# Ledger of designs, part 72: designed miniproteins, single chains, continued (5)

Each design is a single chain, and the fold is of that chain. pLDDT is the mean over its residues in the fold that is shown.

## One batch from the design tools (miniprotein)

Design m18486
Fold by ESMFold2-Fast:
Structure m18486 (fold): chain A 81 residues (1-81)
Amino acid sequence: NIVDKVIEYVKKLIDENKLPKPSELPFDSEIRTLIVGFLGEYLDLKEGKPIRSERFKHITSKEDFINEVKKFVEEYLKKKS
């Protein structure tokens, strides 16, 4: 399942506290761009910078962030009919 693979990869990146280039991710170009964008916002949040996206205002933990990424990847795949 691609969703599970994305989530596992995102967890690893969060633990490493690194933002990869989209081209370094083994996923569809749209999915990898989405992952890098979300991770960038999460890293900014961890540094105490204001969140620009209302979708992340409820994020209080790593698990909340992972669940939000999962929802967006699932929604993205659903739109790809």
Scores: mean pLDDT 71

Design m18487
Fold by ESMFold2-Fast:
Structure m18487 (fold): chain A 87 residues (1-87)
Amino acid sequence: SELEKLIEELEELARRIRSGELTDPAEAVRQLEELLKRISEVDPSLEEELQKALDTLRALLAAGKLSLDTVRLAIEIIAQDLRKRLE
């Protein structure tokens, strides 16, 4: 399914952060935003919860308090929750 492919892209984004391939929190948030927008287009019922998660990360980024580990954890939680919807 399209949602399954987007979950795999979220998991790959988290892997790139974990491996040190992606080292900029701002770039990680930007790539996450693009994926969350595509997920909301596939399942509009998720738009509010995904937007709240993104807004939290953006606020931390603006305050200079966002770590890559925080972005990775948020991505992994979102991916896990979405996988439960496929069951």
Scores: mean pLDDT 88

Design m18488
Fold by ESMFold2-Fast:
Structure m18488 (fold): chain A 83 residues (1-83)
Amino acid sequence: DREAEEAIERARRAVEEAGFPTLGRHAERLLRELRDALRAGDSFTAGILEGMVLIIVGVLRVLGHEEAAEEVRRALEAVKAAA
């Protein structure tokens, strides 16, 4: 839980530093909602939220923001591992 929270905060900060503060806040919210869905056993909602987070990772990579993309990917893995 603590590790997942720290990873989510790093991801938000990295996306904000890349120049996308609104997207950073959205990524944070999606990752927290994913964590809650995984804990509730809601595999359908978790699948949708994971897909949305992966789209953010892909878009950041295409735009050349590899560090921000990697922090979002790490946060996604930390959230999945904590469930």
Scores: mean pLDDT 89

Design m18489
Fold by ESMFold2-Fast:
Structure m18489 (fold): chain A 82 residues (1-82)
Amino acid sequence: KEAVDFAIKGLEEIAKEAKELGHEESAELIEGFVLTIKENKETVTKEAIIEGLENLIKKLKELGDEETAERVEELKKKLESM
């Protein structure tokens, strides 16, 4: 529960920062993942979120957005330590 709420808030912050930098596609990808977590909030595990973050990082790197990818990597490391 705490890890799920932490991930949602962290991702929403990263998406906001991506939009401020003009990285609209990155923000949309992150917002889509947040929506998926919220829709499955009662059943989603920390481990499933970590796997989703790994996939999200790969997609962000494919877009050439290394800065946003690094922010998601930092969030993943914090989540892993919980």
Scores: mean pLDDT 85

Design m18490
Fold by ESMFold2-Fast:
Structure m18490 (fold): chain A 90 residues (1-90)
Amino acid sequence: SPEENEEAVRGLKEALEKKDSEGIVKYAQKLIADLRKELPTLSPEEQKVAEQVIKYLEEIIKAAKEKDWEKARKYYEELLKLQSEKAKEA
């Protein structure tokens, strides 16, 4: 649901702020699973954006497991920029 997705987005942000590796992995994996489930229903342009979001989330998971907080934050900032651009086009 939209509410569950919003909770996962908020949870990822909070886990990143707390440097909670387990929380980051949990919420990022949930967001990836949700996006992959929606992928076949999206337009080709939306699919490209969703695939890029999945890519950033996978890099955030990798960085969190390595406790590379600077790298995790960098990919999270790229994710937010992509989401901001999508919101401006809506």
Scores: mean pLDDT 83

Design m18491
Fold by ESMFold2-Fast:
Structure m18491 (fold): chain A 85 residues (1-85)
Amino acid sequence: MKARITATRRTVVVEFEGDLPAEEIAEAIRKALEEAGIKVLETIVMDEHTILIKFEGDAEKAAEAVRKALEELGAEVERLEVLDI
């Protein structure tokens, strides 16, 4: 499974390719963020391959927690961007 992560000050967008249900990936990411001390406000499955998460906390810490969760699910993270917006 391949994945791309884009984080802003308040959101993380995860785009992935593979056979895992988006809802299962979203739940794993939500749990990882909460374990990292990031407050998850909302988790939105936008389509079969795109998840948007709204959060409160440090964007770089959130992006790294998401990356680690995806790697634990067997994903290869091809891109991780943290945007200053």
Scores: mean pLDDT 83

Design m18492
Fold by ESMFold2-Fast:
Structure m18492 (fold): chain A 88 residues (1-88)
Amino acid sequence: ELEKLKKETDELLKKVLELEEEIFVKIGLDNAPEELKVEFAKEIIKLYELLKKVRETEPKYYEELVGKLELGKEQAQKILEEYKEKQE
């Protein structure tokens, strides 16, 4: 179970890092399409959900992974809230 969770977490982390490179390095945050920012925010939130499960079994590993994330959960939620407002 833990091995499967770690593999899933690693796969999601790679996706998050790829989106981060696209948004912050290649395009620039202010110029990035809204859809791309929303996708990034959704992946970050999914990653935090997986990390919560990891924290219960391996708290040290959880701390190390959270330390690697540049965008926090609060910033990701803000992007999603702005997206919801524009949908309305």
Scores: mean pLDDT 70

Design m18493
Fold by ESMFold2-Fast:
Structure m18493 (fold): chain A 84 residues (1-84)
Amino acid sequence: AKSRAVARVVGGILLLMASTVSDEDAERLVRTIAEVDEEVAELARKALEGGKASKIPQTELSPEEAEEIARRIAEAVAEVKALE
């Protein structure tokens, strides 16, 4: 259970690394995750910055898709903390 929640967090961060998001949506996404864990929020910000700097074609995320990914990561982080 806990290992699956951790895998969901890692998967979400990796998805963000391969995704292009607007600066405004990136701020909202990081803020949503920061409500449950600031360290994971920092990882998400770094993942988005790394993806943005890439010249390789990336998957474009809508604001709604970015919010859904942020929510899933936040839920997975909350589950990890609940299983401590």
Scores: mean pLDDT 75

Design m18494
Fold by ESMFold2-Fast:
Structure m18494 (fold): chain A 54 residues (1-54)
Amino acid sequence: MRKKIMEVLRNNPSLSTREQSVALSWLAGKSYADIAKALNISVGTVRRILRRIL
């Protein structure tokens, strides 16, 4: 699954800074709540971004 996120990042330079930050934080092992807090977004937004990437 994490390898798929790396592939998406390589193949989609049009990903927003926020989407890239979510993907990189997830690869670093952060929880949805930690990512949401760090990026000042909802947990639901984090889940949607990761579901779209994964």
Scores: mean pLDDT 72

Design m18495
Fold by ESMFold2-Fast:
Structure m18495 (fold): chain A 84 residues (1-84)
Amino acid sequence: SREDILTRFRLIAASAGVLVVERSLEKHPNPSAEQLATLRADVERAIELAEEALRKSTDPKHQEKAREVIERAEEVKKRIEELA
């Protein structure tokens, strides 16, 4: 369905968002408070996109992928909060 196509784009965007934050932390292991705030906001947006994908998808594989993205994003968010 069209909603399944939109879910795929939401999941791609969410996964890319998490990857960008992870890459930023890898390149800048001692981020400033301002950088941490930006990374936290980016990770929270990725979680929102993945949660929307989970709510709107009827495809079990998309739902499972959304849960995986949420779990990984929450781990990254926890790491950011520990660095703050």
Scores: mean pLDDT 87

Design m18496
Fold by ESMFold2-Fast:
Structure m18496 (fold): chain A 69 residues (1-69)
Amino acid sequence: MKLIEEIKEKIKKEFKEKLEKDPNVTNFDITNIIVKTISEALKKNPGAISNREILELSLELRDELLKEK
């Protein structure tokens, strides 16, 4: 779905920008970026993503971004 791709792109962009400013990005920082971006997307499109999809997306992105460190 295009919305999920947009969320992934935003999270990756925010992570890259934060990493460029602070190389000591923590797992907590990564989690905050993911949660914030998903929450903002859900406010714009209520019900567009299921709770299961949110959990799966969060876990996938966390694993992916942690490997980038």
Scores: mean pLDDT 77

Design m18497
Fold by ESMFold2-Fast:
Structure m18497 (fold): chain A 75 residues (1-75)
Amino acid sequence: EEFKEQAKKKVEEMLKNEGLEVLKIEVKETSETEAIVEAVGRNEKAVVYKKFELKEENGEVIITKEESLEVPRLA
């Protein structure tokens, strides 16, 4: 439970640090030590779909993999 919330918060912070408005964050898969989190953000130029794989190791939440797909906006 605690790890799931920490993983979600870390993903949210990553999106905000990239200047993205957070539209959706969904934890797709979780165990006590691993999580897969999908997120959707947007800015003035694009909608960005991200997938993060995270793990807990010795009380630390680590991002092990990040994938991004950017869909440009015409406006």
Scores: mean pLDDT 78

Design m18498
Fold by ESMFold2-Fast:
Structure m18498 (fold): chain A 69 residues (1-69)
Amino acid sequence: AARRRLLEGVAASLEREAKRIEDNAQKTAQKLIDEGKVEEAQNVLKTGQEHADGARKEAERYRAEAEAL
């Protein structure tokens, strides 16, 4: 009961973190585009997506562990 709830909470937190990373990357990239730094904007979006994907994979692992309980 308590352990499953904690694992589900961690997974939900990681999913929120992934969304935050994506939103911050888009905001930063837009500022760079406005400044004419298109290549830097592309790098920010790529790095942000990689980090967000990592957080979502971590969340899936915690959800799988919670489901096994």
Scores: mean pLDDT 86

Design m18499
Fold by ESMFold2-Fast:
Structure m18499 (fold): chain A 86 residues (1-86)
Amino acid sequence: SKEEIEEILKRMEEIVKELKELTEKDPSLKPLLLEAEIILGMGHLVYAVYKTVSEDDEEFGEKVLEKLKKYLEELEKILKEAKEKL
C-alpha cells in the first residue's frame, strides 16, 4: 500500500540518521555510512518514480514496495554491522 511504502522509506531515513550519529562518534564507520546513503538514495529514486508514474497503480505499487523492503533489509544489516563494531 502507499502508506506501507511511505513507512518503509521513513524507516530507511531513520536508519541512515542513526548511522550518521554513530559515524560522528566513530569515523571508522564512514564506509558503512556511504553504502547506506547510496541505498537510501536508490530508495528515494524508486519513490520519485512511483509518485511520477501513478500512486494508484496497484501492480506497480507492489513492485515498488518489494524493492523498498529489500533496501530496508540491506540498511538494517548495515546498522547491525555498525553497532557490532562499537
Scores: mean pLDDT 85

Design m18500
Fold by ESMFold2-Fast:
Structure m18500 (fold): chain A 113 residues (1-113)
Amino acid sequence: STREELEKAALEKIPEIIEELKKEVGLDEEEIEEVRKALEILLDLRLGKGGEVREELSKALATIETEEGFELFSEISGVPKEEIRKIVNTPEDKKAQIKLFIKTLLAAAERAK
């Protein structure tokens, strides 16, 4: 498939993902807008754009649930390390986990500009 075909397919999936998150996690309209922006960032990363964002996210994801990972997530997301620790230790709170991931993506993209 061409890059344009992959980009179109991914963009067509975004509304479906948003509707599933509304149903499963109960996100509000402001949180849905953040999800949309985060999904656009993920699409750019998948298409080989945003190398600096990819590096920051890869390091954070590789070290999640460690003390170093909590510090790195805190630096990227702006969320306090203790709050990240609570979210990671509460897997039943899917909404809080998704919000942390979204904030981390948005902050990483902003810093990588």
Scores: mean pLDDT 65

Design m18501
Fold by ESMFold2-Fast:
Structure m18501 (fold): chain A 79 residues (1-79)
Amino acid sequence: SSVLESMDEKEKEKLKIHEQVLKEIKKNATPEQLKEAQELYDKYENSSKKEKAEMLKKILLLLGVSEELAEKAAEIVLE
């Protein structure tokens, strides 16, 4: 993708974290957990950045993502 080629290194690092999160979700999450995660995601879409970060971490932990990776993803939301 030409868009990916024009991204700076920090943006590429954020994309890598996002890809790692999706990989762990695909490996560990059940259909029931995905449904619960979608309901939580919909609930926080209009919330503050801090609340979105806290809810994202909770959702990712529910989906079987590691605590370290979930914290990194939440920190991206706070930026």
Scores: mean pLDDT 76

Design m18502
Fold by ESMFold2-Fast:
Structure m18502 (fold): chain A 98 residues (1-98)
Amino acid sequence: MEKMERLRELIDEMLRAQGEVATLKLQLFEKKNPNASSEEVAKEVGRVLREIGDVIDFALRLLREAEEGGDLDRLIKEVEERIAELKAQKEELEKQLA
């Protein structure tokens, strides 16, 4: 089905967008906290890694539901909504880094 390929493409786009947001969040943390200890940096990296893990879990759930005959239009919409949220976060983070 053409919709299955579209879902996979959108999941890839979502994961790439999450990676970009994660990188920007860490850059912003360093900019705001130039004297942060290695302990404080490790905590922030851990927080960002958990956010990445949540998006991976979401992607795996979507792929499982699709393989089990789930509503592809609904799944595609869920990914598109998450991508829109990630793009908005990226824009805001880029503004704060300027």
Scores: mean pLDDT 88

Design m18503
Fold by ESMFold2-Fast:
Structure m18503 (fold): chain A 95 residues (1-95)
Amino acid sequence: SPLEQLRALFEEILALLREAGVPQDFIDDVEADLKEILEMFERGEPAYKILLRILSISGELFVLALRHPEQRPAIERALELLNEMSKIIVQADKE
């Protein structure tokens, strides 16, 4: 299901950031935002509202990548996974 795919991507993003040594306080904030995305999706909120939350997380990750060049490969992969979540959300909204 789309929700199961989103949960798998959620866990993959968090594992990736933890393994890359991203600070735990930042990981906690990302986890809270990703949890809200899943809850919004389960509530049937419009795709554009969920995508705005994903855009917010993406901006935070981009700022982290600018400040910590050593984290860029992990952050770039996390951004790719967020893009995959966005595609699933848009596809589910059309069905």
Scores: mean pLDDT 86

Design m18504
Fold by ESMFold2-Fast:
Structure m18504 (fold): chain A 96 residues (1-96)
Amino acid sequence: GEEQRKKLIDELAEKYGLSPEARKALEEIFSKDDGEAVELLKKAVETIPEIYDFFAEEYKRHLEELKALGNTSSTSTSPSAAEYRKIMKEAYEKKK
């Protein structure tokens, strides 16, 4: 629910030291359906460096989880979730 999303965003903002603008962008992304969320994510990654860094680290964590399971494939069945992972991968690959 909305309250659970706000709490998660608060925890992420504290963990990654996100600016108020980055936090607002995450609230917007997580409040939309998959298609709109992907478009908002693309804009946020381009305009807000903290969002870029956040998603690069989340993608790294996702890869470590997949390696632990012996699987390099996305576990999501949604096409928009695949696009979301692609954006995070591109952010991770540009990071040192």
Scores: mean pLDDT 64

Design m18505
Fold by ESMFold2-Fast:
Structure m18505 (fold): chain A 62 residues (1-62)
Amino acid sequence: AIEENPEARKLFEELVRTTMEMLPLVVDKALGLATPEDEAKLEELTRRINELDAKLEKLLAE
């Protein structure tokens, strides 16, 4: 379980925090209010989420 691995828990918490940062930008994009800077940040946050997910998957597979 995630809570049995402190590293996996930290990655999960960071994933949740990153997702929370992404939410207002996703809403703005859906409403057509996103600026090019917002779109660039969304791409950056999406990449970070994918990296965190890959790290979490690797730890849970060990």
Scores: mean pLDDT 78

Design m18506
Fold by ESMFold2-Fast:
Structure m18506 (fold): chain A 71 residues (1-71)
Amino acid sequence: SAAVLAELRAYAAGLEAEYGVTFSDAYLEAVLNAFDDNLHAAKQMLRDDVAAIRADPSSPLLGPDGVVAPP
């Protein structure tokens, strides 16, 4: 759903501003597809990926431009 993607994008923008990471639309769409548009599960995955990157800044989840790798 476009509305679900827009809400996840708005949530992701907050994490991007706070932690200096970037989530692509492809990443957000892949996460929503994996969880059948479950916003709660999608938001949790974004938080978990940010937590993993914060624990290990050399993580393969974080690209050189601060872009989080799609699942």
Scores: mean pLDDT 82

Design m18507
Fold by ESMFold2-Fast:
Structure m18507 (fold): chain A 73 residues (1-73)
Amino acid sequence: MKTLYIFTTEPEGAKAAADVLEKNGYKAYVRGGLDGIYIFDENGNLIAHNKDPTLDPVSGGIEAAKEAIKKLS
């Protein structure tokens, strides 16, 4: 099972991203500190991010998680 790390200042976006990742067989850890949403692998590589200011945090989280899954598949 691969571990992914979610960095965001938005808790609802982090939760939405974590839920999508975990439903798809990944373990997700949430961390704060970045504007937007960023998903890193266990080696510190950026896998996906969403900084679109027109998206709500939940939609941004879901989109970033889907991008990460697609890139890791």
Scores: mean pLDDT 81

Design m18508
Fold by ESMFold2-Fast:
Structure m18508 (fold): chain A 64 residues (1-64)
Amino acid sequence: METPLQQQLKNVADLLYKRGVPRDKIREAVLTLARDEARRRGLSDEELQETIEFIEEHIKKLEE
């Protein structure tokens, strides 16, 4: 169900959370990475939006 990019972003978010980075900083870093990777991979605006929605849902569910 998860795309390779969604898996990568989830892993980065989890790593930053484990290192004690605040959720707002995790969101900022991961959304920046998502946009950069989407551009590099040639994703459409729709695919980027789906990726952003996926990762924001994941970040909201972190234990903080």
Scores: mean pLDDT 80

Design m18509
Fold by ESMFold2-Fast:
Structure m18509 (fold): chain A 92 residues (1-92)
Amino acid sequence: SKLEELKAEFDRIVAELERLNAEPVSPETRKRIDELAERGLKIIEEMRKLGAPEDVIYDYEERLARASDSFIGGVLELKLAVDEVLGLRPRR
């Protein structure tokens, strides 16, 4: 299914982000991390449009935030923290 294809692509993005986190800090590495994090966000949006359950979306947002050290990852971490405080998501 399209949802399974998106999940597989997301898993590949997370694996590449984790690999890049082990590399020396450079402008090139940071740009690649930002590009991959943005692709991950687009996949999560597509999953939501396909009717993926909110608990699945939550898990994928947390995985992307944890794997990403970009501005996009920081925004996701902030969103997750706010949602937790507001009681919209369970405490980790």
Scores: mean pLDDT 76

Design m18510
Fold by ESMFold2-Fast:
Formats: C-alpha cells, structure tokens, sequence
Structure m18510 (fold): chain A 60 residues (1-60)
C-alpha cells in the first residue's frame, strides 16, 4: 500500500531530522516523492526506504 509506505517514509524523515542527519532527510524526501508520483522507480524507492530505516536504527 503506497499510503502506508509514505507514512513510514515520513516517520523515518522525522527521526533522521531529530538525529541531525540531513542527508537521510533528503533521501527520505526523494523516496516520498517517488511514492507520491508513482514513478517507474517505485521498486528502487522501496529498497532505499528499507536502507534508510536500517541506517537510522544503527545511528540511534
């Protein structure tokens, strides 16, 4: 579900911002953009979302 993926990406964006890792904020913004526009890079964006979450968890 795209809506759930967007909510997950928005939550990760907030966590990245709280940690001061603006590179991860930018990555999350890109992923949100891909989900909202339903671009052909949807599968790539899903993989990047999982990578962002893993990196944030490692930084916490």
Amino acid sequence: DIEELIKRAEELRKRAEALGHYDLVMEADYVIHVFETKSPKLEEAKKRLDEIEERIRALE
Scores: mean pLDDT 81

Design m18511
Fold by ESMFold2-Fast:
Structure m18511 (fold): chain A 86 residues (1-86)
Amino acid sequence: SHMEEIEKLIEENSPNEFAKNTALAVAYLGMELGLDRETIKKIAEAVAKYGTIEKALEYFREQGDEENAKALEEIVKTAKERAKAM
């Protein structure tokens, strides 16, 4: 699928390479999990802008955005499960 617009959004919002790489990893894993494009776009932008997954989660929780918070939590859960399978 075409990720070019999401990748560009990540680049425009990322303060550093760590934030950029983390947001890209979130976007690609979200695609693999079958999350919808708008959800992936919102969570990736927040991770890029705030620099870490934890800060992006705090942002969504403060905004009452439970749907995007849950999507990002599922990404974290999947990443941890895959790390254990190594």
Scores: mean pLDDT 84

Design m18512
Fold by ESMFold2-Fast:
Structure m18512 (fold): chain A 72 residues (1-72)
Amino acid sequence: MVKTAEEALAAFLAALQDPDPTVRAAAAGDAPSLVEKYPEVREAVVAALRRALGDPSPVVRHQAAVALRRLE
């Protein structure tokens, strides 16, 4: 179970590297909730989402763009 900001960020970054685009898209879409729970990870999460804008899956790119708009 993830219980710290660092563990939550590590799990998020791992999910964004998952071979399944459905898992990567879900992680990107959940990013705003992660930042709301652990505001200290905002900078790292935003940087990872910006990288996800280049993902080969259009669904992952869309979820990353939506998450970035919500995080501002």
Scores: mean pLDDT 84

Design m18513
Fold by ESMFold2-Fast:
Structure m18513 (fold): chain A 73 residues (1-73)
Amino acid sequence: EEEEKERLEKSREIAREVAETLLNAMEEWAIEVLREAGMSDAEIAALSRGQRMSLGLMLAAGIPLEKALEILR
């Protein structure tokens, strides 16, 4: 049998679970950060998933909401 193949199969299963968990946690975290910054649920829903994550990261880094929105444009 092929040990490398078995290693890759196990790694892919673990990587998928970790990636899904991290992506879900990051999006939920970003939404919470945006709410704390004063954005309404309607404003957050109008953003793309990528925009929500980017804004969340910028706000966590200490960038003001108005400045972060300018950077995304």
Scores: mean pLDDT 77

Design m18514
Fold by ESMFold2-Fast:
Structure m18514 (fold): chain A 72 residues (1-72)
Amino acid sequence: LEERGREIAERLEKDPEDEEVLEEAVDLYVERVALQSREDQEKALAQAKALVEANPEDELARRLAERLEELL
């Protein structure tokens, strides 16, 4: 999971507008968070929301926050 996440992150850095890579990155991260404790899931959501507040244009952070809210 971590190695695949890193590959997706590298692809996003080269092609930040690639919506398919963005969706894969969010899906992979959410799947990983779903395997963690509820406390860690809540922390991940809080961090994602903080990233959206810091940079509202960050599509990755926004999608991540939405998906994590659905998970909880």
Scores: mean pLDDT 73

Design m18515
Fold by ESMFold2-Fast:
Structure m18515 (fold): chain A 89 residues (1-89)
Amino acid sequence: SLADLDAEEERLRQKLAEHPDDREVQIQSVAGLIRIKIEKAILGEEELTDPELQALLEEYKNAKTPADKKALVQRIMELARKKVEEALG
C-alpha cells in the first residue's frame, strides 16, 4: 500500500542519515528508495522526471519472469551505486 511505501521510504532515509560512512548501507538504501519511487509512480502517486528512473519504470512494467526481475534489481543497484559515488566521491 502507499502507507507501507511511505513508511519504508522514511526508514530508508533514516538509515542513510545514521550510516553516512557505510558505502554498502548507502548503496542498499538508495536502491530501496529508487524501487519505492518506481512503485509510487506505478500507483500514480509520483511523476518521474529523471530519464534513468523513467527507463527503470518501463523495465519494471515489463518484468514478467524471475530472470527479468533479477536484471531489474541489478540495474537498480548499479544506478544506486552511481548516485552514491557521485554524491560521496
Scores: mean pLDDT 82

Design m18516
Fold by ESMFold2-Fast:
Structure m18516 (fold): chain A 87 residues (1-87)
Amino acid sequence: MRRAEELVRRAEAAGAEIARIVAEALEAGIAPEDMPEAVKERLRRLEEEVRRLLEEAEKLGAGEAALEAATRPLARLAEEHAELMTP
């Protein structure tokens, strides 16, 4: 399952990259809304990549593994954003 393994690895890497970028901005005291447009576009691209990788992995029977790998960083990202955007 070379392709399935690669898709899971890529999904994990992309999810982790998204979380890393957001965490870096938070540590620097930059709110998500105040991030440079280039960074926002990069995050959008990474999110699209994750969604595509998850769909491909599901077709190969590795959807669960890919979802778990990508979801962990993305769930953390959502938690961090909620913390900053809370009224």
Scores: mean pLDDT 73

Design m18517
Fold by ESMFold2-Fast:
Structure m18517 (fold): chain A 78 residues (1-78)
Amino acid sequence: SEKEEEIRKHLKKAAEATESMSDEKKLEVRKYIAKALEALKEGNYKEAAEYLDKAAAVANPEAKEHLDKAKALVKELL
């Protein structure tokens, strides 16, 4: 769907924004993004939103902005 494509676009921008983070925190954020994408693929929108919250809690401000936009779109699919 167009909303799922928009979510994926925001998650790509979030992952790119993590390049300025430490390797440890960058890997943690990207692991949660990967889990959110898997949940999204399976239609588990609640689980996807929960993983995006976990990613946002660790992310830098730039990545968090994109993660928050992705989460808002995921919630529209609930």
Scores: mean pLDDT 88

Design m18518
Fold by ESMFold2-Fast:
Structure m18518 (fold): chain A 100 residues (1-100)
Amino acid sequence: GMSAVGLVQEASAYLVRGEYEKAEELIDKAIEVVKKNKDKPTREDVSALLQAADLYESLGRYDKAIEVYKLAIEMAEKLGDDRFVELAKQRLERIEAKRA
């Protein structure tokens, strides 16, 4: 099957074309692929989660985007990547502020 990053890139292409149902299907699949590596995440896994959350936000799926940003924070912390932790937290704070 396709990598999580590949699935998110394909989802972005469908979103640009207005094919929202197919885009969301691919985002959901990417997250499931990443969850298999939850205990030993890679940089690519965290990158895919951040992109997936951004795409959920673009689709108006704010609760799902928040859930995925929180997962990205958890996996970035396990990876030891302070930059990804900061980025995911900034994205989470931004989306929560828009809904306040």
Scores: mean pLDDT 87

Design m18519
Fold by ESMFold2-Fast:
Structure m18519 (fold): chain A 68 residues (1-68)
Amino acid sequence: AALEARLRALAADRPVIQCALREAEEVLSPEQLREFCEKALPYAEAGDEAGVAAIAKELIDKEKAARS
């Protein structure tokens, strides 16, 4: 989707954002991934890589807890 493409473009030179997006894609459903992108985009646009990573961790941890 357009949100994922936009976040990937912002991540091009930012390894923390690249890592967070990659982990989110591996763990989250398409709907949860959209939620991640919507929540993370403002942080990514501001250059807050730690903020993007924190959103990814929160959503990934919640999903993993729901599985087991």
Scores: mean pLDDT 80

Design m18520
Fold by ESMFold2-Fast:
Structure m18520 (fold): chain A 68 residues (1-68)
Amino acid sequence: MPPLSEEELEMLLRLALQELAEAERNNEVPKTPAQQRAYDVMKEVAAEKDRARALALVGEYVAEVLAE
């Protein structure tokens, strides 16, 4: 897989955090192992204070999903 640009990773990070916040507001529960994995990654990213590490976590998850 070609690596995502930093700008693309930042956009994905912002969208993921917004999606997590909306899911929490709507009391949405992960229904599949894949959804649970995505939720766990988004929570980890939201808790990460270092932007570079947060972007790395997003990039690793995207690579994991695209490898399947």
Scores: mean pLDDT 70

